# Designs tried in a protein design run: designed miniproteins, single chains, continued (4). Part 16

Each design is a single chain, and the fold is of that chain. pLDDT is the mean over its residues in the fold that is shown.

## One batch from the design tools (miniprotein)

Design m12529
Fold by ESMFold2-Fast:
Structure m12529 (fold): chain A 67 residues (1-67)
Amino acid sequence: EPSAAQVAAHSALNKRVNELIEKYAKNELTEEQVRDAVRAAAAELGIDMSDTQVDLLVQSIKDQAKK
């Protein structure tokens, strides 16, 4: 099971992801800026993400922004 600290870190990442969805939907960020922001947020929160996981999250942000 994830530790409480890992759960808190992922909750913080989810909050940043919601902000990125809003900004991308408003055309304030490019796809590359979203990818860079995801990488930076994961690094700051101590979350290990592979390139594939980052790409999947960026795609999810793009898909959610289209709604």
Scores: mean pLDDT 80

Design m12530
Fold by ESMFold2-Fast:
Order: structure tokens, then C-alpha cells, then sequence
Structure m12530 (fold): chain A 86 residues (1-86)
């Protein structure tokens, strides 16, 4: 669970940084890799929260440019997924 949480965090944050730089394709790919790593050890409920947080984080950065709000949304989803991890 710890290794999956670290991989998830690293991928999500790297993806959000790429989105903030305007590299949408690389950003989405990195976020998806992080979400897949964290989701693999979580429940359906945790996976849904992770996906919602990642989508919200991406939209906040891409639409509004608010990188801090985007990071907070993605990490909230990751935290929810890890709370459901076994």
C-alpha cells in the first residue's frame, strides 16, 4: 500500500506539473499512471474518489490555471483511495 501510495502521489503531481506547463498529453498520461498504481490497491469506492480528484485537479489547472487547487483536489482523491486500501 505504501509503495502504491508513493507511486500514485508521484504520478499525479508530475502529471499536474506537466498540465501547468501546457503539456496536456504527457500530463494526462502521468496522472493516469499514478492513478492506476494507487487504484490497484484500493476499493471501487476509493478508485472512484481517486478518479474524481484527478479529473477535478486536471480541470482546475487546465481551465482556471489554479495549480494549488488542482494539486489539492487530486491529493484529496488519492487520500480517499488510500483510506480504502488494504
Amino acid sequence: AEAAAEAGRAGLLAGLDLLAEGDVEAGEAAMQKGAAAAGAVSTDEGQAALAAGAVNGRELIVITGDVEAGRAAALAGLDAAMAHAK
Scores: mean pLDDT 76

Design m12531
Fold by ESMFold2-Fast:
Structure m12531 (fold): chain A 62 residues (1-62)
Amino acid sequence: MQGDISIDQQIRDAQQRIRQDPNGQDNAQAYYYVGQRYKTQGLDDVAQQYYDRSRQLDPNLP
């Protein structure tokens, strides 16, 4: 609760970046952060989808 407020803005920016260039390697981290957001919301299946895409863009993020 105390820390999640700080990351809210970063999640919004990450989603904007994904929309602009969904195939960019720089967006691998953006997908990862969005995945973590969904995981905190209890949407594990959706989070897994974003993690998979992040790993596909940057194989260095297992």
Scores: mean pLDDT 68

Design m12532
Fold by ESMFold2-Fast:
Structure m12532 (fold): chain A 63 residues (1-63)
Amino acid sequence: EIDERGKRAGDALRPVLGEEGGLSVGYAIAEAYKNGATPEQLAKGIGEMVGPEAGRRAADAAA
């Protein structure tokens, strides 16, 4: 489910963005996957915001 994907990505981002910020971005990642985004596209885009390691973890967690 999209909610579970968003929560997994949010949990991966919590150390960088905090609980609320992590969940907000996590749900946006889940929505992007629903709309056909690839893990590579999301890892790159999020990595530019939060660093490549955290971005890759979040994209992978939601895939």
Scores: mean pLDDT 79

Design m12533
Fold by ESMFold2-Fast:
Structure m12533 (fold): chain A 95 residues (1-95)
Amino acid sequence: SLSEQARQRLIDRLEELVRQLRHYMETLSDEEALEKAGLLLGDWLRYVVGLIPFLSPEERRLVYETVRKMLDLMERRDLEGLIRVLEELRRRLES
């Protein structure tokens, strides 16, 4: 279904985002990793907006809650917390 395809695309993009964030944290300074994280999150949000009409109400709720947490964690400069929240979203979408 379109909903199943949208969920799978969201999962795939979350896995890619987490992988890239971990790579930045391992290879860059904290400041550079934070800057690159912000750009990656912007790109991810732009992509997710295109998927929203095809997600279930429950999946949309999870995405909205995750986006709110992401913003707070970025303000706190907490990249480890950001990765945890993104992995939690992926886990919940896979259930």
Scores: mean pLDDT 88

Design m12534
Fold by ESMFold2-Fast:
Structure m12534 (fold): chain A 68 residues (1-68)
Amino acid sequence: GAIEEAEKILEKAKASLDPNVRKEQADKLRDLALKVGDKEAAMAAEYGLLDGLELYGIETALSIMKKK
């Protein structure tokens, strides 16, 4: 399901030290959150597009999705 896909996105982001790869994963998570109607998680994932906040955005978005 969507949470399983979101967990895989976080795993891929954590496996890479390249901020561009992490931003790409944050963008994918934002799109996934929007697809399932979770606007709060989508907003959190957008933080992952900012320099130095890539993992923060992804982890926060996944946390929101897992609670809903």
Scores: mean pLDDT 84

Design m12535
Fold by ESMFold2-Fast:
Structure m12535 (fold): chain A 90 residues (1-90)
Amino acid sequence: SQMEELEKTVERQIEELERRGDTALARALRVVYEEAKKTMPSPAEMAEFISRSMAVVARAYRERGDERSARLAEEIAKEMKKLAEKFKKS
C-alpha cells in the first residue's frame, strides 16, 4: 500500500540520519511525519507535507550556517516530493 511505502521510506531516512549521528534532524523528521499523519487525509498529501516542511527545515539550517544539515534536509524533501508525485499518478 502507499501508506506502507511512505512509512518504510520515512523510517529508512530516520535510521540513516541516526546512524550518521544527525539525531536533531532525525527528531525533526519524526515530528513532521507524526504531524502529517494527524493533519493530512492521504499518503500523497502526507508526503507533500513532509517535503514542504523539510524544505523549511533546510532553509533554517542554512541560515544558521549548517550546510551539512541543510543538504540532508533538502535530500529528504526531494525524495518525499518524488514519492508524493508517484502516489498522485497511481
Scores: mean pLDDT 89

Design m12536
Fold by ESMFold2-Fast:
Structure m12536 (fold): chain A 61 residues (1-61)
Amino acid sequence: SREEELLADLETLREKYPDDEEIQALVDRALAALAAGDLRAASVHLTEALFRASEIEKQKR
């Protein structure tokens, strides 16, 4: 389901960037939205976390 896909992506981000406070906060917001049944808000916060992650990866090398 879409909920399972969102949960898997959020878990991956949480595990990969445990020390990035911005990603952790966005993951927490997405999980809260998911728990409330707001798939749109969850997707928005996931997209914001993925954008932040992409910027971190670009700066590493």
Scores: mean pLDDT 86

Design m12537
Fold by ESMFold2-Fast:
Structure m12537 (fold): chain A 74 residues (1-74)
Amino acid sequence: SDEERLRRQSGLNRITRLAQVDPERAAEEGARLGFSPETVRRIAFSAALQQGLDPEEARRLAEETAERLRKLQE
C-alpha cells in the first residue's frame, strides 16, 4: 500500500514535470501507471498552460491526448 502510493506519487511528479515539455508523452506514461484519461487530460492541460499556450489550444491538446489514451484502452 505505502509502496504503491509512493510509486504513484513519484510517477505523478515525473509526469507533471514531463508534461511541461511533452504533454502527449506524459499522458502515455500516465497510462502505464494506471492513470485515467481524465487525470492525464488535466495534467496535459495544466502543462500546456505552463508552457504558454492559449487556454483554447491547451484544452484542445488535452482533449486530443485523452482521446488517444481512451482508444489505447479499448
Scores: mean pLDDT 73

Design m12538
Fold by ESMFold2-Fast:
Structure m12538 (fold): chain A 65 residues (1-65)
Amino acid sequence: SKVTSLSAAEILITAMEFEGLAERVEENGKTKIVIKGSPRGEEEAKALEELIETVKDEFEGIEVV
C-alpha cells in the first residue's frame, strides 16, 4: 500500500537493510538496491517480493539487482 507522508519504497528498503536482505547503493546519481541472496522463510520472501514491487512502482529510476 502507498503512504503519502513518506515513500513506501524508502521504508521498505530501510526494513530490508535492517534484516540484512538488501543493501542500498548509489552509482552515477542512480540508486541500486542489491539483494543479498534468497530469503530463508516465507515472511522474508513476502517482504522481499513487496520491496521489489514497491520500489518499481514508487521509484521508476531505481534498479533492483
Scores: mean pLDDT 63

Design m12539
Fold by ESMFold2-Fast:
Structure m12539 (fold): chain A 109 residues (1-109)
Amino acid sequence: RSRRLAALLLEILRGELAGEEDPALEAEAAALEEELLARYAPLIEELRNDSSLSPEEKVERLIERIEAEDPLVGRVLRLAAEAGRLAAETGDSRAAAEALAAGLEELLA
């Protein structure tokens, strides 16, 4: 499932970079994301209620805990977080998408 999500995200990113869109692939990816969020809901709730952690620390703890249970899902989330930061810092969503696609290609190889 985690490998399928990574493959779907890679196909979506390749399509976006080529100027193409596939709503069906986006819908499948969204459904898998919802399944993962439901699976990790108790962990998200635990971290959300921990007043000793900053918001940034909560995100890092979440990724670390998920990576310990499912290394592939954890890696996908870390790549997505890094791409999101790149887009926010540079304003270049294309560069962020290219970086995420490259990371996913390496992860899936």
Scores: mean pLDDT 76

Design m12540
Fold by ESMFold2-Fast:
Structure m12540 (fold): chain A 98 residues (1-98)
Amino acid sequence: MEEIIEEIERLTKELEPLFEKLKEIKDREYRGEKLSIAEIAEILGVSQAKARKIFEEIKQIMELQSQLHQLIVAGAPQEEIEKVLREILETLRRLKEL
């Protein structure tokens, strides 16, 4: 488990520039701006197709983080928690390859 957490932290740090741009997009949308996929792609510095894939992977990470929180609150076995952490790790790896 420790090694999985260390890898997640490493990948999260490597993806920090992407997360900062995603925070910019989120903050603009929270201010009532309607961003098109083309504008989102421009902010991210990627194609519209890659922007869509990035958003799919981010949605998956958010769902997995919610699942992880529920498992921790429910006192789930370490094996179940590790399974979700591994899925988060694989999603972060896919996001880095985009």
Scores: mean pLDDT 83

Design m12541
Fold by ESMFold2-Fast:
Structure m12541 (fold): chain A 77 residues (1-77)
Amino acid sequence: MLEREEELLRAAIAEDPNNGVAWFALGKTLFQQGRYKEAIAYFEKALRLFKEKNSPRIPEVQKALEEAKAALAEAEA
């Protein structure tokens, strides 16, 4: 269940607030639930953490962020 995945990811973030992978994964879980505004906030946090580390995951997170923003704009139209 998505609720169980959310709980586990929130626990991972509580253990390490700088775990960009956990922030990104939680953003994706929220996006799958249609919670686009929340997903955007989590993707932005993941993007900041990955930029601090010069992570090769930056393009992946940027793409997810753009998709979430497009979905939010369509939902508000």
Scores: mean pLDDT 82

Design m12542
Fold by ESMFold2-Fast:
Structure m12542 (fold): chain A 85 residues (1-85)
Amino acid sequence: ELERLLREAAELLQRAAEDAGLEPPSREQAEQGVRRAAEFLANLPEEKRDEALEKLRQSLLDAGVSEELADELVELLRRLAELLR
C-alpha cells in the first residue's frame, strides 16, 4: 500500500513539474522526494500539516500546475503522511 501510493505521488510530481515548465525528476528521484515530504508532514502536528498542505497546493497553482493535478498530489501526500504516523 505505502509503495503503491509513493509511486502514484511520484508520477503526479513528475507531471506537475512538466505543467510548471520544469525538467521532470526521474521516477526514483521523485519517489525519494515524495517519501521525504510525507515523512516531514507525518512529524508535524495535525493543524500545521493541514496548513503546509494548503500552502503546497497554492504554490503548485502559482507554478502553473492544474487544479486537478494539484488536488490529487496534495491528497496523496495527506494519505502518505497518515500511513507514516
Scores: mean pLDDT 82

Design m12543
Fold by ESMFold2-Fast:
Structure m12543 (fold): chain A 85 residues (1-85)
Amino acid sequence: SLSDALVALESAIIAGDAEAMRVAIRSIIVELKALLPTASDPEAVERLIEKGEQILRSGVTRESARAFLDDISVFDLREAVEKVT
C-alpha cells in the first residue's frame, strides 16, 4: 500500500541508505500510478510521480527523499479530507 511504501521511505531516510530510499521511492511511484485512475485530483498525482522520477534520475539524497515524503504526506491528508469530510 502507499502507507507501507511511505513507512519504508522514512525508515530508509533514518538509516541513510540511498539504495533503500531509491527502492521506496520506486514503490511509491507504482502506488501513485495505481491510484491515478481513481484520484480526485489526477494532476496532483501526476506531479508527484514526476517529482519522484526526477529524484531517481538526479540521484537520491536524504534531503530530496524527505522533501518527496513531505509532499506526499500533504497529498495524502488532502485526499483523506476530500473523501471523508
Scores: mean pLDDT 78

Design m12544
Fold by ESMFold2-Fast:
Structure m12544 (fold): chain A 92 residues (1-92)
Amino acid sequence: SFKEKLKEIIDEAIEEFKKNPEDRLGVVARAVRKIRELAKEYGLTPDEVYRLVEEIVKERKDKATPEQKEFLDMLLDAVRAIARYERRRAAA
């Protein structure tokens, strides 16, 4: 059910981006926050979350417009950045 809820968050983010493409960064930030909250509820690590987001993004790209692909790449990059940040913080 984590993967199903994660897909829902990503699909909602894509729809929000379609409605408000000028707020691309805001949409990404809200989606990342929801993903992090969901990960905390299920006890998943940032690296585990990144792998699942990468899988879902790859699936969504197959049907995506060029603009949606760029949005999905930004979302994936943001999730990756958070995983790297949290790993460094845990190691310090």
Scores: mean pLDDT 85

Design m12545
Fold by ESMFold2-Fast:
Structure m12545 (fold): chain A 99 residues (1-99)
Amino acid sequence: SDVPLTPEVLLSALDETTERLKRVVNLPASREEKIRAVEGILDGMLDWLKNFNADPELIKLVEELKRELTRMIEEGAERSEMLALIDEYYERMKKIILK
């Protein structure tokens, strides 16, 4: 793909991804279903970022978020802790996008 990833496009994708992750965390679903949904959302974002040669640090943060959020769901962490993790990674990713 020859179209450069603008900060505006990246922020829009980040906002959409973050909203989708928060919806998964808040849904009354099994841990297995939530893990599959998180993996689907974040693998989709990773494939998109890699296809457009996005910043390696941004890719790393998405991979870390996938690992940490999946672990928290598997361990039965509190919903508030998972939401706080999502917000923390949102702010870290936003800083990379806006650098």
Scores: mean pLDDT 88

Design m12546
Fold by ESMFold2-Fast:
Structure m12546 (fold): chain A 55 residues (1-55)
Amino acid sequence: MEIEELRARLEAATTEEEFRKVLQEGVDYMLRHPERAREVAQLAREALEAFEKRK
């Protein structure tokens, strides 16, 4: 999974379960690509804040 795909999937997630599954895939991606861990963490934080605002 590329970071762009992860971003698109987080933005498309409409339920908490779907959002959580995508976040878990993001964590797996960070374990495989530690050089990009900070980018994934920042993206996940922004996506979580946007999701909370939509609740």
Scores: mean pLDDT 75

Design m12547
Fold by ESMFold2-Fast:
Structure m12547 (fold): chain A 64 residues (1-64)
Amino acid sequence: SAAEQAELQRQAQRDAQLATLRAQLRKEGRSEDDVKRALAEAESRIDAQQQRMEQIRAELEALG
């Protein structure tokens, strides 16, 4: 379905962003604890953005 395709694409984008961040932090010589914390923060931001997008869509549907 279109929803399943959108979900797979979103997950792929998320994974790519997190992999890029991890590689960048490791290149900078950050500790594993710093990398883990930064990735957790990035995941939280991505999740919050997705939740906001869903809320906006619901509000637009309610308004017509």
Scores: mean pLDDT 81

Design m12548
Fold by ESMFold2-Fast:
Structure m12548 (fold): chain A 68 residues (1-68)
Amino acid sequence: SELAQRAADAAERALLEAGVAPETARRAGLRAFTALQRGEDVLEALLSVPGVDEEQARRAAEAARETL
């Protein structure tokens, strides 16, 4: 959905702003998009991505939630 895409884009942007590498942030954004479409937890999806730490994942999950 458009809303899920916007939320995933917000998560990717938040990760980039937190210093996550572009490739990792893009991969995490895609995981967040899939999680949103499946009704899964966005924070857990972000934490599953190697190279994303707990603080970075929390910031990204908050950014996604603000979009929803």
Scores: mean pLDDT 86

Design m12549
Fold by ESMFold2-Fast:
Structure m12549 (fold): chain A 65 residues (1-65)
Amino acid sequence: DKEAFAKQLAQAVGDSLRAQGVSEEEAKKAEEETLKVLMEKADTSDKDGLAQTAVQVTSKALESL
């Protein structure tokens, strides 16, 4: 289920940001944006593509700190 996988990846992004000291509000915002991007790509990407997108979003969020 790509939707369940996308939700898991979005949660992992948020948890990673929280571990790096990002505020709860910013971490939740990143989770919501990640989930939106992953859900938008769910119809055109396989699970590997979704995982790569989540990694890209996490890297950009951490670089913005």
Scores: mean pLDDT 75

Design m12550
Fold by ESMFold2-Fast:
Structure m12550 (fold): chain A 84 residues (1-84)
Amino acid sequence: DITLRITASNKELLDRLYKALRKVPGAKVEKVGDTTLVVTAPNEDVVEAIIKALQSIPGAFVVPVGDDTYLVASPLGFATVTKL
């Protein structure tokens, strides 16, 4: 399994991300705080589906900023997605 930590700049963006990611088949999505999610994927295909789901949020831009890290920029704020 592949684990992703998602940390959002505010609770509103976190809730938006949580709702989008719960729709991804095979992804296990857990709130671990008001601004943090832990997402577990069984394989890299589901990780790709997670990134595409984030890209599908209106006004969101998803940019790789490292080998294991993505930045999500949106009108609601920003988030980081880190592969653990």
Scores: mean pLDDT 83

Design m12551
Fold by ESMFold2-Fast:
Structure m12551 (fold): chain A 92 residues (1-92)
Amino acid sequence: MEPSEEEIEELARRIREALEAAGLLTPAHTEEVFLELARALLERRSNILSDEELLELLRRHGFPDAALPVVRKVFVDFLIDEGIRLLVEAVS
């Protein structure tokens, strides 16, 4: 499915907060960069990105390699939460 603007904004927010908590944010990382990263990740929601593919996306958007495990965890946790939400909606 195509990602919604709300899904993109929520994932971007979670990524930003996780990277800030890890001390990996710089002033060069704008809101637009997080939105573009979140969109790229969600466009591949049917297939979890390999570490190589995720690292390429992070490097393209100016993030350090140390961001890989942080962003991976946030994305996986987001997909799990989204899957639970869709399951709950299906039985309601």
Scores: mean pLDDT 74

Design m12552
Fold by ESMFold2-Fast:
Parts: C-alpha cells; structure tokens; sequence
Structure m12552 (fold): chain A 72 residues (1-72)
C-alpha cells in the first residue's frame, strides 16, 4: 500500500503546516498512523473551538475527509 503510505505522509505534513506537531512514524503500522492522525484532527478541532489555536477549519475538514477515504 505505497499509495496509502504516501497519502498519510502528505496528510501529516499538511497538519504540520497548520501548526500540529504530529509526524508520520515509519516504525508504526499504516493503521496506527491513520488512527494517530484522526486523533490529532480531533484534538485540533477541540483546541480551535475553545480558542486555544486559530486554524484553517476548511483545510482541516478536507484533510479529515481524505483520511476517511483511506479506511477502506
């Protein structure tokens, strides 16, 4: 699944550009990386909602939809 790995790495890099410290971990499975990215998106949404950070929510939603497509 080179395609899934490439997309997960791109998503991690895009989240980093939004201010996240998340990274793709080559020592973990694709499933573990996917789950960690989903958890991070949830954390970023909560932090934005309570005013702790200011983030591009349209871009974050786009990234979340891309992750959902990688689950199957």
Amino acid sequence: SAEKREELKKIAEELQKLGSKIEFDESKSLKENLLELQIEIGILKIQHAVGLIEIDMEKLQEIEERLKKLES
Scores: mean pLDDT 86

Design m12553
Fold by ESMFold2-Fast:
Structure m12553 (fold): chain A 86 residues (1-86)
Amino acid sequence: MLSAEEQELRRQRTAELRAAQDDEERYRRLGIINAMATELVRVEGMPLEEAIKRAKERVKELEKQGKSVEEMEEELRERDLARLAE
C-alpha cells in the first residue's frame, strides 16, 4: 500500500509529464496551422491573413470533432501525397 505522500509524488510526476506533452502538442498544433495556411495561399490564392484565419478555424473545427494532433498531421501528409499524384 502506498502512503498518501507517495501517491501525491506520483500524481505530481504525472502532471509534469503531461505539461511537457501539452507544450509539444501546442508546438505541433501551430505547425499544422502554418501548413494549412501555406496550402491555402499556394493552392487557392488566398491572402495570407485570410489563410491563417481559415486555418485556425479549421483546426478548431477538427478539434471539436475529436481529431487528435496526430490525425491532423496525417491528413496533411495524405493531402500532400494526393496533390503530387494529380
Scores: mean pLDDT 71

Design m12554
Fold by ESMFold2-Fast:
Structure m12554 (fold): chain A 63 residues (1-63)
Amino acid sequence: SMKEEEERRRRKLEIARVRLKTAAQANGMSFEEADQYAREHAEELAKEITDEEIEKMKNVVLG
């Protein structure tokens, strides 16, 4: 359903943002710079995130 597709997209974007922010901070970006970087690139990375990764994050985010 469209609702399931929307939920999966949101969760993939959440995972992508966390990963990009963590990677950016590890590479020397400030918290604010890392957040901006994550927002700019989250949609690109989200397309590569698997349903298995969503299931792992569900347990962390209470989904």
Scores: mean pLDDT 76

Design m12555
Fold by ESMFold2-Fast:
Structure m12555 (fold): chain A 97 residues (1-97)
Amino acid sequence: SAEEEALLAEARERVARVIEDLRAGRLSLDEALARLEGLLRELARATKDVALVRAFAREAAGRLMEALDALGASEEERFRAVNAFSAAFDRLLAEME
């Protein structure tokens, strides 16, 4: 719907700001992960569409990984980010059921 498209566009813009703040050193990795989890939670509450939230989470995770690679993040930091993101997403899916 037009409302869902607007919600996704706003969520994507907010993700882009988190990624930019992470790249600029204004957010730590842990702070960026917390912000992204919050955005996914807000989207989940607004839409209740598990497939939409899953697709958006995958997109956000991809953008985060690209930013970490560009920053020269260690394999340990990337592994920690993937695990933290997966755990946050599992918690969100449990809350939507």
Scores: mean pLDDT 82

Design m12556
Fold by ESMFold2-Fast:
Structure m12556 (fold): chain A 65 residues (1-65)
Amino acid sequence: MLSDAELERSIATLRELLANAKTPIERRIAQAGIKAYEAAKAGNLDEELHHTMEVIGYAVELSLS
């Protein structure tokens, strides 16, 4: 489990990736990642898992393109 400071840094990094995203798939990965970390901060394991699976799905889609 990441510390609160590590979660905040991860969210900040993903927000920068979202701002610099050039393709729809990159934007979707960043958005899903942000939601996963926000769910982790809230202690909502079901939402964290849901958004983590979205990130994996988009990453697989990108790798197969």
Scores: mean pLDDT 80

Design m12557
Fold by ESMFold2-Fast:
Structure m12557 (fold): chain A 102 residues (1-102)
Amino acid sequence: LAPDQARLVIEDKANGGEKEEFVVGARSENMPPSAVAKLVGRIIRAMGVAVEKGKSLNLKVKSDRFGESSSLTDVLNREDDISRITLELEEDTINVTVETRA
C-alpha cells in the first residue's frame, strides 16, 4: 500500500465467508479521513439494509489505538494513518476493525 492508501476488507461470515478487498484513498487533500468515514458508513448502511430487514443492526468498532467504540465516524476521524479497515458481517452484527500504520 502507498502511504496515502488504505485497504478495505469485507467478509460476509453469515453467508459462507465471502471476502472482498478494495484499495481506498485514506489520505489526500481531496479525500480527508472524514470522507473515508462517510464512505464506509454508507457501505455499512447499505449492507445492513440488505442483510437485516426490520431488525436493528449492532455495530462494533475496534481500533488498535482507541480500543472498542460504537461510533465508526469517531474512530476514523481520530485516525490519521489508517492502513486497513476490516468489515466482518455476522447475522445481526457488523464488526469493524481499524488498523493504523506503525
Scores: mean pLDDT 61

Design m12558
Fold by ESMFold2-Fast:
Structure m12558 (fold): chain A 79 residues (1-79)
Amino acid sequence: MIELRAGADHTVATITVRPRPDIPLKTAGAMETAAHLLGIARAVDAGLEVLSSKTLESVDGEYAVVEVRFATTDPAVLA
């Protein structure tokens, strides 16, 4: 899941990764890595700079939540 929020000078993406039945990412570290890479992939595809990327929360076997900030005020560019 990716949720986008427009800021005054940047857009914030909240990226949540969960284990899938067919491809379980069971460790916090693996889910965090997947979430960061999804944010970077969005930036590269949109031609945008990543200003920051940080883990907000991570729980082994359940989920990881990462915040990524992009150098754009238009969240539609990341859709």
Scores: mean pLDDT 74

Design m12559
Fold by ESMFold2-Fast:
Structure m12559 (fold): chain A 66 residues (1-66)
Amino acid sequence: MERYEEALKLIEEMAKAGKSPQEIRDELVERGLISPERADAIFWMAETLLKVGEEIEKELEERRKK
C-alpha cells in the first residue's frame, strides 16, 4: 500500500527527469517497490495520466492566454 504510493511517486519523478518508460519500469522492479505485473499496470496508468495532463495544460494555457 505505502509502497504503491512510493512507486507512483517514483514514476512521476523519473518521467519529469526524462527517463524512458523502460527505465522507469525496471527501476521499480529492481527497488522491489512493485511486482513486474503491477509495474506494467502502474506504468500504463502513469503514461495515461501524463498524456491527459499534457492535454489539460495545453487547453488551460490557450484559455489563460487571453
Scores: mean pLDDT 69

Design m12560
Fold by ESMFold2-Fast:
Structure m12560 (fold): chain A 90 residues (1-90)
Amino acid sequence: SSETEALKRLAERLAEEARALLAQAEAALAAGDYDAARKKLLEAQIIIGMLRIILGLAKMLGLEEAAKYIEEIIEELERRLAALEARLAA
């Protein structure tokens, strides 16, 4: 549906922003800039939170295809976030 396509487009825009923030966090970690890395990881976590709200709305509206698409994006981003947080904690 057009609603499914609109939510997928919104989710992809947010995913692109989160991926850019995670890449910036990884670069900061590689450079030893732990403060910049923490800030970028926090910003990525906020965007992932926005995706979780959109996922909830997709599920409430019965948009199963959009919900599955968004859930897969969240799973990807949370795995990358967790890996970088583990490196920062070490």
Scores: mean pLDDT 91

Design m12561
Fold by ESMFold2-Fast:
Formats: sequence, C-alpha cells, structure tokens
Structure m12561 (fold): chain A 65 residues (1-65)
Amino acid sequence: MMERIQREIVELLREAGYTTFADALEEVLPKMSAEGLQTLARELASREEDPEIATRLEKLAKQAA
C-alpha cells in the first residue's frame, strides 16, 4: 500500500512539472513511515497552487492514513 502511494506522489509531481523534486523524493520516500508520508502529502497539497494537483495530493494523504 505505501509503495503504491509513494509512486503515485512521485508520478503526480512529475506530471505537475516538478521532475527534479520528484526524483529526489523517490529516493527518500521508501524510508518514510506511514505518518511521515501522510504529513508530506498534506504539506504538498497545502503548498500546491494547482487545485487539481492539490486535490489529488489530499486524496493520497487520506490513503496513507
């Protein structure tokens, strides 16, 4: 489950054009706890200016809980 959510966050960031950031996160995400992943997804959603991307990140945060 966590591995799928991690992959979806990385793919979503690449889709949004944050390719370098997504590449860096891909290396770190497997080391994160479920709580850490949920917190990261919520933080990314709160900072995201694109409401579609923000909504998808919010959904991933809920799935990580």
Scores: mean pLDDT 76

Design m12562
Fold by ESMFold2-Fast:
Structure m12562 (fold): chain A 86 residues (1-86)
Amino acid sequence: SLVEALRAVLATGDGADIGVAMIKAVVFGDEVLLEAAVLADELLRRVQAGTPEAELVAELVALGIPRAEAERLVARIRAYAAAHPE
């Protein structure tokens, strides 16, 4: 499902994993993985733009990700964004 693919793409919070997921989705024609990778990239961009962590966590929880997991994923994306500013 899209939710399971999104969880897998966001598991490390690393932007490189998002890029790898996009490449795999295009090469293998995996539409669900492509949608998940695009959503993960959008989340990373919003973190880089200064969107509040609570807002991103609420969005992931709405997709069916448990709150504690959503908080860990957003924290990892924030750490990556801080190390790789635009």
Scores: mean pLDDT 72

Design m12563
Fold by ESMFold2-Fast:
Parts: sequence; C-alpha cells; structure tokens
Structure m12563 (fold): chain A 89 residues (1-89)
Amino acid sequence: MKEEIEKKWEEFKKKVIEKAKELKKKGVDDLDIVNFIVAEIVDFLYELGWYDMTEEIQKFMGEAMLEIAKEIGLKKSILDSIEEGLKSV
C-alpha cells in the first residue's frame, strides 16, 4: 500500500473503531456493529475508486473487518466467522 493510502487507512480505522465502541456502549448487537463496519469499509473503498468486489478487495475487506472487530472486542463467534471467510478467498 502506498504511504498516502496507508495514512488514510489508519485515520479511517481510528474513526471506525471509535464509532463502533460507542455503538457497543449503547447496547447495539455485535452483528449490527459488523454490518456498520462493512458499510464504512465499502464507503472508504468507494472513495478510493475501488468499486468492483474482486478477490483482492474481498480479502482486504475481510482482513480490515477482523482487525477492527478484534480491536473493539467483538464476540469470538464473529471473529471466527470473519477468519473462516478469509480462508475462502
């Protein structure tokens, strides 16, 4: 990843983690939080001009979801589901 994209990713990740933690504190279910994370990642990829759901983009999304989900402490069942999905790409 180019340094410019890497910096945008780190800023994006920090904001998504903060919002996801707020949702968790409000009692939003872990699955709904995952759906929120997916939507935010899709919007981020759209801003980068990555519109096609290629295997490379799908893998990036899965790795990004797993990283964010681990950081906010989502249920092991959710983490296991994301890891299993990554193995299928």
Scores: mean pLDDT 77

Design m12564
Fold by ESMFold2-Fast:
Structure m12564 (fold): chain A 100 residues (1-100)
Amino acid sequence: SLAEQVKKLLEEIDKLIDEAVKAARTNPERFKELMEKAIKLADEAIKLLEQSDDPSLGYYLYRARAYKNGARAALKAIDEGKSPEEVIDIIRAYRRYAEL
């Protein structure tokens, strides 16, 4: 189903974010790669969800947008010279909204 496909994409994004948080302090290039991949998967999920008229999928659309916005905010924070700790806090804040 569309819901199962989107759920799988969101689970893949969660795994990428977990790996990125672990890499944030030691490997900034790996962190950026993982965040960029998370954005691409979130965009795929959003595109699939926007093609659906099923109101029960609104929560997944909210989650996918939260993941995308979080990853983009984290990449911007790194480019602005924020510490790994501040970048991780940004990710955790957006992830909290994605997992509500």
Scores: mean pLDDT 85

